# Designed miniproteins, single chains, continued (4): the designs that were tried, part 85

Each design is a single chain, and the fold is of that chain. pLDDT is the mean over its residues in the fold that is shown.

## One batch from the design tools (miniprotein)

Design m15132
Fold by ESMFold2-Fast:
Structure m15132 (fold): chain A 71 residues (1-71)
Amino acid sequence: SKKEIAKKILEQIEKLEQFKKGVLSDEEGVQASQELGEGLQKLSDEFKELFQPGKGSSLNEIKEKAKEIIE
């Protein structure tokens, strides 16, 4: 279950990276952002440290954390 959610988080991050390159439509970018948020909310305890005040988080940091959960 957690590994499936983490895998979906990775898929949405890849879509957002494509959106930043101008490859995806605005609709696809919004959907990917929403699905990423939903996945992060489901695994909020695992991702809590990445969203602490004063700590910058990046898509790459979220990506690495998701990989750790899958492994």
Scores: mean pLDDT 74

Design m15133
Fold by ESMFold2-Fast:
Structure m15133 (fold): chain A 81 residues (1-81)
Amino acid sequence: MVFEVSDKEKVKEAEELVKKAREADDAGDYKTAAELALKAIEVAKDVEGAEAGVVLVAAATLVASLKRAHPEAYEAAKAAF
């Protein structure tokens, strides 16, 4: 498998973004949560492998949840991204 240092760094960055997005969601900052989750998808989307896949699923699930529960915050985040 081609899992380079740059791919490992991207996965780690995306994991930190998902963690911060969940913290923002828990705090009621839905726009920041959506922005961070969208950034996590952007960072991890070009990385292949199971580790990147897990992060992408977590980020995409959070984005989908925010889009359903807080569509105004999601649209504002998407426009800013």
Scores: mean pLDDT 79

Design m15134
Fold by ESMFold2-Fast:
Structure m15134 (fold): chain A 76 residues (1-76)
Amino acid sequence: MTATLLRGAIGAIKNGNLETAIKLLEEAKEEVLESGNEKLKEAVVPLIEEAIKAAKEGNLEKAIELLEEALKLVEE
């Protein structure tokens, strides 16, 4: 499910829907935190948090790059 939320957030950013993107990223962060996988938390949560910050700052390219990296880690 986390991969679906991350893909949805990337799509929302590309469509200029930052409010939806941020909500999906907050949900993805909660799923990772609830997973109990400490290594996944340590790798993915910072990427999601940096992506939220980049999106809020208008750096959409950086936000997408960070989310694509997080998506690769989640799908392994």
Scores: mean pLDDT 83

Design m15135
Fold by ESMFold2-Fast:
Structure m15135 (fold): chain A 64 residues (1-64)
Amino acid sequence: SEFEKIFEEYKKKLEELSKKKSSELSEEDVEEGKKLTEELQKAAEAEPEAAKALEEKLREEAAA
């Protein structure tokens, strides 16, 4: 689904940012993060069932 694809991109960006020190974060990094967050929110609104299913799956994995 579209939501899952956007979420995977969001995860990858967060992992990249976590490897950088705060002083190494560029304006482009911040802008990309904001854009991905906005796209993820729109995708969740378009596919609320997919968003809910993913949230439940993540909670189950965290509880295991």
Scores: mean pLDDT 73

Design m15136
Fold by ESMFold2-Fast:
Structure m15136 (fold): chain A 59 residues (1-59)
Amino acid sequence: APKIATVMKDFTATAPNELTLKKGDKVKVLGELDDGNLLVTNLNTGKTGVVPASYLEVV
C-alpha cells in the first residue's frame, strides 16, 4: 500500500511545483526528493505537488 501522511500544519505554496495543504489533510507519498521534500498527492483534491517533509507525519 502507498504511504499515507498527515499534514501537521498549513503549508502555502510559494513555487509553481509546490502544493498548498491544510493541517489535517491526508496525502499519498509518491516519493522523496533530494532537498528533503516529498512529492505527494492530496487525497481531498487529487492534486500532486512538492511539500517539505517537516510539514508531514508519515503513519
Scores: mean pLDDT 80

Design m15137
Fold by ESMFold2-Fast:
Structure m15137 (fold): chain A 60 residues (1-60)
Amino acid sequence: VSEEELDAEVQEALALIWLGIAKNDIKRGDLDSAKELAKRMEELGFTETAEEVKKLIDEA
């Protein structure tokens, strides 16, 4: 496994961790923190994960 493949797997793991944090924030009613996290994910290139978080906020 190359370092580039490991970086992709690490980014996938980070996206899942951040999605989990955002879901916990939404569950606690902290929608502002979840929105900030989604914006940060989008800036870092996790666009699909950020869109999922925004959808969860709208559903809450």
Scores: mean pLDDT 77

Design m15138
Fold by ESMFold2-Fast:
Structure m15138 (fold): chain A 99 residues (1-99)
Amino acid sequence: SKEILLRLIALALRLIGLEFDLELLDVSEEDKKIALEALEEALRKVMEALNEEDIEKIKELLEEAIETLKEALKKVKDEKAKKILEEAIADLEELLKEL
């Protein structure tokens, strides 16, 4: 579906934007590393979903991305880094609900 493709592209661009926001935050290097690695992995899963035609495979990739971000959320200490991860999770969950 063209609509699903456009939503995945929009989601990828949002995740890239959150990575830039995270880099500009005055948080610990440890929290930045954990959150950035999780956002990069989530972006990788969304980019993989762009090449999938099977909706169930797209859902699985989005669920894997959400789980990666939730695991990072448990490890980061700074509330600013947590908010970035929570925004990424919310955006992924919103798309997943529409599939």
Scores: mean pLDDT 89

Design m15139
Fold by ESMFold2-Fast:
Structure m15139 (fold): chain A 57 residues (1-57)
Amino acid sequence: SKEEKAIETLKKFGLSEEQAQEVIELAKAGDIEGAIELLKKAGLSDEEAAAFAFSIQ
């Protein structure tokens, strides 16, 4: 599924499976700001975090 691919991609960026799943859940719920903040805490740039979060809504 698209979600499984997104989780695998986030794990390659160094996120844990739990962090990756939380990002997907936040974005699906429409909490794009929350998803971006979690991605940034995991080491993504502002631009990378925003691009990813908007791609999965």
Scores: mean pLDDT 80

Design m15140
Fold by ESMFold2-Fast:
Structure m15140 (fold): chain A 89 residues (1-89)
Amino acid sequence: GLKKILRLIGIALRLIGQLLDIELGRDPDKEELLAILEELGEIARELGDEETVERVEAILEEAKRAETNEELAELLERAIEEVLRLLKV
């Protein structure tokens, strides 16, 4: 439904914003980043996309352990790709 599509677009924009901050030499908000990833996992679970749930949970766990902005940028790019896959109707 439209509500889920709008939630996914919102998540994509928030992830892109975090990635853009890193690319511009700013520090990402790690707490917000983890919250966005948790919300993405919940939407994937609601959609019954078990493969996406597994990949997003892996990204979330790696993000919790990430110590550098370079690691976070790679994980943000992976998360954005997962959102784009879920938007593919």
Scores: mean pLDDT 86

Design m15141
Fold by ESMFold2-Fast:
Structure m15141 (fold): chain A 63 residues (1-63)
Amino acid sequence: SLADIVGEALGLDREGAELAAKVIMEETGYKSEEDFNDEAVAFIERHVGPEAAERFRALLEKR
C-alpha cells in the first residue's frame, strides 16, 4: 500500500505512515499512477528531502 511505502521511505510508524499517505493523496489530487508517482516524489523531496524522495521512488518501482 502507499502507507507501507511511505512508512519505509520516511521511517515512520504505522500511524504516521497512514497520515502521510493520506496527505500525499490529497495534495496530488488522485492523478494517474505515473503522474501520481512523480507528484508524490516531488512532494516528499520538497517537504522531507531528496534522500527520502529517492528512497520512495525506488520502493514505488519495486511495486
Scores: mean pLDDT 75

Design m15142
Fold by ESMFold2-Fast:
Structure m15142 (fold): chain A 69 residues (1-69)
Amino acid sequence: SMDDTQRTLDGIQKKIDDWLQKDPNDGATYYMKTMSVLARSLLQSDDPQKQQRGIQMVQQIQDIVNRSS
């Protein structure tokens, strides 16, 4: 659901923020932060196509985070 996707994104953003506090100059983590902001913007759109794109982006970010862990 959309609520589940937003909760997933919130968890990802907390992990990213924690990583950036430890290393503010980590380019890969900063890139993930930028993608997470874009994903949140898409999920907040009234356009179902943009919402679907946001859901896909959250899944892509989660895959990257999981592969990096």
Scores: mean pLDDT 82

Design m15143
Fold by ESMFold2-Fast:
Structure m15143 (fold): chain A 79 residues (1-79)
Amino acid sequence: MIEEAKKLLERAKELTKKAAEALVQGKEEEAQKLAEEAAKEMRKVQELLAAAPPADQAEILAYWKELEEEVAKYVEELE
């Protein structure tokens, strides 16, 4: 479970970064599709979190927070 959730989070991170790059390049339709794919991966993570025991939830949430901060910094650098 934890490993699967982390893989989904990494996939969502990569898709979100690609969506940000596409926006900077003026590729709005490509960016929207990439953002939608990232949202689908995040929905799967939420479902895994709902089924996970508290200790696993804490670990997944901590990893998610680290990736979210990494993406936020990356996006700010693109602006």
Scores: mean pLDDT 81

Design m15145
Fold by ESMFold2-Fast:
Parts: structure tokens; sequence; C-alpha cells
Structure m15145 (fold): chain A 66 residues (1-66)
């Protein structure tokens, strides 16, 4: 579900801010895996979307799933 992807990306941003880069990367990968499974995206496409969402959260911008 899109709600779960948003949650994982927000948790990844919080882990990154706390300096836990390993946890941030694991959470980002889990979000990408969900997009592959639920939307049939390629891993490359899913990673691009997660990267954009992650950057938006860090910048305090609205998080939009395309």
Amino acid sequence: ADEEVYRLVREAAEAYKAGDITKANELRQRAADLLVRERGLTPEEAERIVDAMFDAVLAGRPVVLP
C-alpha cells in the first residue's frame, strides 16, 4: 500500500538524520521492494521513486508518489 511506502521512507529519513545510514538504506530498499511488488515497477524505477520521496522528506517538501 502507498501508505506503507510513505511510512518506510519517513522512517528512513529519520534514521539518516540520526546517523544510522545502514538502517536508512534497509528501509529505502524495503520501500522500493514494495513498489516492485504492488505496482509491477522495475527495481530501477522503484529506486528512483524512493530516492525522490526520500529527498523530499529531508528537504521538508510534500511527499508525492507518482
Scores: mean pLDDT 82

Design m15146
Fold by ESMFold2-Fast:
Structure m15146 (fold): chain A 60 residues (1-60)
Amino acid sequence: MSEEIRIEVEIAVEEIAGAVHLLNGDREGARRHYLRAAEIAERAGRLDLAERLRALAEAV
């Protein structure tokens, strides 16, 4: 598997985990997962995606 696909999967896993926490009313858990997704995106050079994920974390 290419490194790019692996990074996209890792971001998706964290984003899904954040959404699951939010559905359960755990805003702090959701925020932590969204911030981790943003960190992975930033390290991968996906700066626009990282910004959107940080905004999502701030919104929960």
Scores: mean pLDDT 85

Design m15147
Fold by ESMFold2-Fast:
Structure m15147 (fold): chain A 95 residues (1-95)
Amino acid sequence: AAEEAVEAAREAARAAIEAGEAGGNATAGAAAAIAAAGAAFGAAGEGRMAREGARAARGAAEAARAAGEAGGNKELGEKAEEAGRRAAEAAERAA
């Protein structure tokens, strides 16, 4: 369960970073981040760190979605990358 939450959080982080790198036009990356964040939440039944990873993954998914919906907004793309890095750090702490 905790390992599943960590992997899902890493997947959400990767998708958010990819959405940011695409200049905010990566709607597919945003959708993947949202799906991965949901998986992290479902798997995070154990311990504070797994839940922290799931929350960070959700933040990354929300940032990726905002970047995708903005259609090339550079600032929102940068926020998606930052949120993705934070989700990756939370996943590392949960591992």
Scores: mean pLDDT 64

Design m15148
Fold by ESMFold2-Fast:
Structure m15148 (fold): chain A 55 residues (1-55)
Amino acid sequence: KAKEIIEKIIEEGLNLYKSGLSLEDIKKRIEAALKEKGLEEYIEEAIKEFEKRVK
């Protein structure tokens, strides 16, 4: 399900942020992961959600 895949990608991004990766690198990884799964339409939404959880 799209929602489950998006949630996993956001959680992976949060783990990378805790490991010290830059926000820009993590956003690029989220974009690439969603494109690989055919969920490019959700990139903006996923990045906004990731930013909310970081801030």
Scores: mean pLDDT 82

Design m15149
Fold by ESMFold2-Fast:
Structure m15149 (fold): chain A 57 residues (1-57)
Amino acid sequence: LEQLDLTVEYLGWTPEELRAMARVARIVAEDARQGKLSPETGEAAERVARHLEELAK
């Protein structure tokens, strides 16, 4: 978790950019829940969205 936090900081992502990426991941997760994408893709997108939302606090 701390290593991932350092990675996103290294990429120069701001909290605003992290929130924007979390919204994109949420859209992907919802598309997967509607059967447009694989369940594995949706689960991964949900994990990414939750993690980015936590980092953007």
Scores: mean pLDDT 73

Design m15150
Fold by ESMFold2-Fast:
Structure m15150 (fold): chain A 57 residues (1-57)
Amino acid sequence: TKAEQVAAVVAAAVALTKLPGVSALDAAKVAKAIGIQLGLSQAEIDAAVAAALAAAA
């Protein structure tokens, strides 16, 4: 379940980077907020944010 939650956060953040006017930093902020709301650990949140930024680059 945790791995599925992390994957969902990454997928949502990557989808946001494809919207007009959304920056990679904005997507990363949303990923962090969702990760906190889902109760992910700091390491899981950091990994999801890093993956979203890498996918947006």
Scores: mean pLDDT 75

Design m15151
Fold by ESMFold2-Fast:
Structure m15151 (fold): chain A 80 residues (1-80)
Amino acid sequence: HMSKREAKGRAVDAATEAMKLARELEKINPELAQKIYDTVAEVNRLIREADTLPDEEAVRKYEEAVQRLNKAIEEAKKAL
């Protein structure tokens, strides 16, 4: 069992890594950088929504956020 706090922490950490990679991509692939920024903005909205939900539902939403961010992170790493 993962706590709501731990699940949120993982999502915030993944968003931070995605933002760092997007900044590195700005000079190499500006279009991909923008796509990652857009993904982080969408996921931050999801995180805010999850903050208002009961623990089990919130954990599922934070895990969904992490999965979406990890896909963006993998795409960014392949482009670097």
Scores: mean pLDDT 86

Design m15152
Fold by ESMFold2-Fast:
Structure m15152 (fold): chain A 65 residues (1-65)
Amino acid sequence: SMVEELLKEAEKLEKEALRALLLGDTAAAQRYIDKLRELAKQLPEEEKKKVLEAVDSLEAWRQAL
């Protein structure tokens, strides 16, 4: 389904953002977080909520760097 494909892409973007944060690349992390946020707009409410929770966690880590 389209939702399953979007969730797979979200998981990939989350992992890329985490990798960028581990490397201290805040600019790359911001780009992946922004893409994840845009992708979330295409998801049903329940899946969107979970992806946005991941966005909040990644943004908190980025701001702590």
Scores: mean pLDDT 87

Design m15153
Fold by ESMFold2-Fast:
Structure m15153 (fold): chain A 88 residues (1-88)
Amino acid sequence: MLSEEEKEQLKKEIDKIIEEEVPKIAEEAKKTGKPIEKTVTKKLTLKNGKEYTITITFRVRGDTLIVSTIVLDENGKVVLREVKTIKL
């Protein structure tokens, strides 16, 4: 079970990764005109010492970017799952 503080810290890191990757993916989509799929994996240690693995998959479909986020704990259990849609 995630505390509210742990959840907020994870979401803040996820949003930062998305904000950094989206412009790069949009640029590639404009240059190639082809479907794009990219996966980014990052390990994050929270203030309480717990480690999580963040996996974000980016899929471009037309003018829409679908961002799927999965967060695993140290035992490989899914603790957070989120899907976000961004207009390019």
Scores: mean pLDDT 82

Design m15154
Fold by ESMFold2-Fast:
Structure m15154 (fold): chain A 88 residues (1-88)
Amino acid sequence: ELEKLREEIEEEVRRVEPIAERLREEHPDKPAREIMELLVEEARRRGLNLFTAAMEAARAVGAGASDEEALRIFEEKLEELKREQAEE
């Protein structure tokens, strides 16, 4: 259920923290937006699909999407990432 999904997202966020710190160290002149883009890209390559999908949903909420729309975006992105990984 929803609680279990949050726990899994939190676990992936914990794995993302050291990547975010490393990217900030490697690119001290880049603004936070560019660092976040690099972080999402690397998380996707590492198969951190829940974090990647959650970031897409969070951006939609920031752009004015409802919680229901954000959940749909999250689910669509998660399925997209699973399909992309299965193709290789």
Scores: mean pLDDT 77

Design m15155
Fold by ESMFold2-Fast:
Structure m15155 (fold): chain A 60 residues (1-60)
Amino acid sequence: SHMKEKVRKEIDELLKEAKEAIKKGDVPKAVGYLLRAMSLALEFDDEEGIKKIEKLAKEL
């Protein structure tokens, strides 16, 4: 659906920001972005988004 496409793009942007925060060693900021992305993925049942979030979270 149109909404699923928008949600995927928002999750991808949050993950991009989380990845940059991880690279800078800003763990609280990275966690904040990951939690926001996970909340969005769960709300819209985006399994692809959940998998991407889990992969990045392993870097913490």
Scores: mean pLDDT 84

Design m15156
Fold by ESMFold2-Fast:
Structure m15156 (fold): chain A 83 residues (1-83)
Amino acid sequence: SVEEKIREVYEKYKPKLSPEAQALLDKAVERIIEAVKNGSPEEVFRTLIEATKELFDGVTDPEERDVVARLVGEIAQVIVEGL
């Protein structure tokens, strides 16, 4: 499922993130999964954009920001291919 693939992407990148960044991403990933399960396609993409903005506002370390960018890019690809 799209939800399983999103969780697999997060688990792949999780070891490269601090506990603080992991906590922010866990909340963002759950919001995105909720939108995928219960929202319209517009709500899914709006939630992805809003969650991404909030993540980059919260994650300030340049190396962690690069990891988050790759993670979000792969989640976006999973969503586009799965809808």
Scores: mean pLDDT 84

Design m15157
Fold by ESMFold2-Fast:
Order: C-alpha cells, then structure tokens, then sequence
Structure m15157 (fold): chain A 55 residues (1-55)
C-alpha cells in the first residue's frame, strides 16, 4: 500500500541521514559508503513505486 511505502521511505531517509552524519564525522570506510549507496538506491526505488501508485 501507499502507507507502507511512505513508512519505508521515512525509515530509509532516517538511515541515509545517519550514514551521512557518520561520513561527516570522519567514518569514510568502504562499508559505510557501500551501505549509504545501497540505502539511497532503495530510497529511489520506493520513490518510483510511490509515483506509480499516485497515478
């Protein structure tokens, strides 16, 4: 449902923000960078699903 997708988006946005804060604090490990990229891709996919669901 749209509500489930919006909940997933909020969770992913929070996780992305936390990872960006780690990078800003100096944690630039390959693991942190890979996790950030993965979460950003997931967020983009959720945004596409939300856009499609609104049509």
Amino acid sequence: SVEELEAQKQKLEQEVQELREKLAAGDRSPETLAELREKEVQLGLVDIQLAVSRF
Scores: mean pLDDT 82

Design m15158
Fold by ESMFold2-Fast:
Structure m15158 (fold): chain A 68 residues (1-68)
Amino acid sequence: MTHDARVSTARTVGRRLGERGGVDPDRAGRIGEDIARRNPDWSLPDIVRETGRRVGVDDIGREIAKSL
């Protein structure tokens, strides 16, 4: 996966986590994108778990990460 595709995917999955968690999807997407940019060696499941933790929906982040 290219750096851009990885970051875009992290944003998209972050938005989905926000929608499921009842938090602002755009904010959750931006957090996922930021985590992906700062942690180039992290897997998408790791990014999603940390995004869920940062927006206060750890359980939903964990469930979405299992699907990746």
Scores: mean pLDDT 82

Design m15159
Fold by ESMFold2-Fast:
Structure m15159 (fold): chain A 56 residues (1-56)
Amino acid sequence: MELAELYEEMAESAEKAGKLKSAEKWREIAEMAREGKPLEEILERLDEMEKEAKAE
């Protein structure tokens, strides 16, 4: 499975589970991968998401 497809699947799973904020974040990552953003940029966004979760 391509990375973009994996992230899209994560977003859909979260949305179906009612976790709309998580779904939104995963869609953001999936769109970056789909647009062909460098892996480093995708990893930076994932790190930002983790920091947001920790900030609470």
Scores: mean pLDDT 74

Design m15160
Fold by ESMFold2-Fast:
Structure m15160 (fold): chain A 55 residues (1-55)
Amino acid sequence: NAMAELVKKQKEAEIEFLERGIEAAEYTAKNGSPEIADTARETAERFRKRLEELK
């Protein structure tokens, strides 16, 4: 079913997007200023929780 395949691809794309977001946030946490690093760590944790919810 084309619709089911589209939904599956959208879910996979969202998972990949979240994984990239976690990597970017972790990079910012390591290389950013202290204030930005705190926000980046929180963002990474939020994205990880979303990933767990999706899987």
Scores: mean pLDDT 81

Design m15161
Fold by ESMFold2-Fast:
Structure m15161 (fold): chain A 55 residues (1-55)
Amino acid sequence: EINKKIEDLKKKQMELGKKVVELFEQTSPEALEERAKVMDELVKIVKEIRELKKQ
């Protein structure tokens, strides 16, 4: 069911958003790289939710 998939993606979005906020408090090169990866994942989730809603 598309609705359940969207709900699961929204839960992941919330978890990743929380992680991004925590990483913003760190300035180490490793934290900056991790933040970039989490941001990329968030963008992918947002795009996937948008595509699913169009179906």
Scores: mean pLDDT 79

Design m15162
Fold by ESMFold2-Fast:
Structure m15162 (fold): chain A 97 residues (1-97)
Amino acid sequence: MSGFEAEAEATRPQALRDAAGSLRKAVDLAIKGEPRSKVASYTVAAALLLAYAGEPDLAREVIKASEKIWQYAEEGKLDEARKLGDEAIRRVEERAA
């Protein structure tokens, strides 16, 4: 394999680490009550990095989790939001190992 696939494979560990970082930022911003658009920017960045790393199913999972995290945070359920966020971040970090 060459081209985009070979390049994606070579950068996969970094893309997964960057995805985890973006997701962690999205979770922290949601819990702080930052605007949904700002939270969504970091969630989208994480999902794109996961898709680029060859993890499209995990990218979809992260998007669904982020929507629920934002909903919990808006409802004042900060403990539930953080728990769900920490679980999602852990799954991404496990793929980066």
Scores: mean pLDDT 80

Design m15163
Fold by ESMFold2-Fast:
Order: C-alpha cells, then structure tokens, then sequence
Structure m15163 (fold): chain A 59 residues (1-59)
C-alpha cells in the first residue's frame, strides 16, 4: 500500500547521512509508487510528506 511505502521511505530517510542520500531515496520510492499504479500527484505527496517528517526528526 501507499502507507507501507511511505513508512519504509521514512525509515530509510532517517538513516540517511546527507541531503543527497535523501534525494536518492525520494526518487527511488517515487518510482516504486508509480510502478504500483499510484498517480504522480499521490506519489509526490507521499514522498514529500515522508521527507518533511524525516528532516523534522533529524533537527
């Protein structure tokens, strides 16, 4: 599900050490969401929410 994908992305983003790694993780999960038949709009929203959460927790 999109929720499971979002959670996996959040976990992976929290382990990332650089912003470039977070960007790579975002692109990877965005592609996975699109392959699952999720719309670009929904995929982008889920990816952005997960990254925002990870960055907030890293501060």
Amino acid sequence: SLEELRQKMLEEALKAKTFDEIVEIAEKYREQALKMGISKEEADKAVNEAIREALKKKQ
Scores: mean pLDDT 80

Design m15164
Fold by ESMFold2-Fast:
Structure m15164 (fold): chain A 74 residues (1-74)
Amino acid sequence: MSEEQKEKVEKLGDKAIDEIEAVAAATSDPEALRRAVAKIADELIDKLETEMGLSSADAEVEASKTVARAADRI
């Protein structure tokens, strides 16, 4: 990836983390949180593939790292 692509990937990831944190702060329902995290991860994968041109495998790796980072902050 170019340095510009890395910066954009990081921004997409940070936005996804913020969305996960907002849901975690708004609900104590584990099922609602789980569904929201899955949806946010799927949307991140789609954006990484369509906007950044990543392969499905690379997009899934970046999304998994993003979800792990969010879990550490919750």
Scores: mean pLDDT 81

Design m15165
Fold by ESMFold2-Fast:
Structure m15165 (fold): chain A 69 residues (1-69)
Amino acid sequence: MSYEELKAKAEEWVEAERNKEPVEMSLAEFVKLLEEALKLNPDDEEARRRLGEVYEKLHLLDKAAEYYA
């Protein structure tokens, strides 16, 4: 899967969650997509920020802080 496709899927997940629409992808799968994107481009500030936001929603603030660093 391409980097752009990974980011597009992440955005689609966020929009569906915001709109309270059903999503087939689990939160764990969404996290895995963002981790794969960062593996391909470690300097991607957007992907790091997205992971931080997800961990904040899960109330894992220490984990979120790691991705904001």
Scores: mean pLDDT 71

Design m15166
Fold by ESMFold2-Fast:
Structure m15166 (fold): chain A 67 residues (1-67)
Amino acid sequence: SLEEDLMELQERAAELERRYPGHPSVRRVVALVDEAVQAFASGDYEKAKENIERARRVIEETEAELA
């Protein structure tokens, strides 16, 4: 579900913030997750899904970069 996807991405973003406070790549991740959350909160579920897919891709790239 979109709710489960958002919870997953928020948890992963929070973990990146905890490990790498203030890192520019992590700030970008947080911004993208926030965009997905805002789309979901506004009832735009199509945009929420698109933003979730984009955020997940960027999170995966950032996790690989910082590992």
Scores: mean pLDDT 88

Design m15167
Fold by ESMFold2-Fast:
Structure m15167 (fold): chain A 86 residues (1-86)
Amino acid sequence: SQALRLLDELKAIAESLGDEETVALLDRLKEALENEDIETALEVMKEVERRLVERMRTETDEALKARIRHILGLLHTYVLMRAADA
């Protein structure tokens, strides 16, 4: 699915940044979405957003920041749509 591809792309970005904690959260988000555990997916998505927004405050790569913001927005919308259907 598009959401899983976006999640894998965000995970690759987090791995490139050495952010092992965000990588673990993204793995947990993927597992929660695959198991249709929407409550866990919402909780983990909020923590992923919080961590990456904080990281972006010190990031100087504007193209990377724009890509992270775009992926986060699409993933957040996807998780909210799944929550509305649950």
Scores: mean pLDDT 84

Design m15168
Fold by ESMFold2-Fast:
Structure m15168 (fold): chain A 77 residues (1-77)
Amino acid sequence: MPISPETLLRVAREVVERTSPEVQERARPHLEELERAIRAGDREAMRRALIRLQNALGDHAHELSDALSRAGGEEAR
């Protein structure tokens, strides 16, 4: 599912902002890592940052996956 780096970052931030403050603090360094990887155009770093973000989200990881799937579907139209 092709999704733009800008949409990926926006969706990830929106999902994190809907979690508890404790989860937001845990996710923050991985959101920063993702933003840096996007600015560098480093797809492998983006992939690693996304995996770490999903791990940091724990029980909320499915919300990120679902939101990214919906955003990718919109861009593919």
Scores: mean pLDDT 78

Design m15169
Fold by ESMFold2-Fast:
Structure m15169 (fold): chain A 73 residues (1-73)
Amino acid sequence: MPDLDEEALRELAERHPDARSYSDLDAEGRALLAEAAEKITEAMVKKLLEAGDEEGAKKAEKLGKEAVEKARA
């Protein structure tokens, strides 16, 4: 799996410790999840571009956009 920004995921978990599934999140929790997914995607794309993996960066950006759209829906 692509590398994840563990710090962003840890912050999300600390703010919503009782949320065990997406359906347990309120609108603000879903917005934070979308923001975390966007930041994780940006960080992964940056790392892949720095490593010279342009194809991996494009795939990561696409998957991240889909994750953000699902989180905001």
Scores: mean pLDDT 67

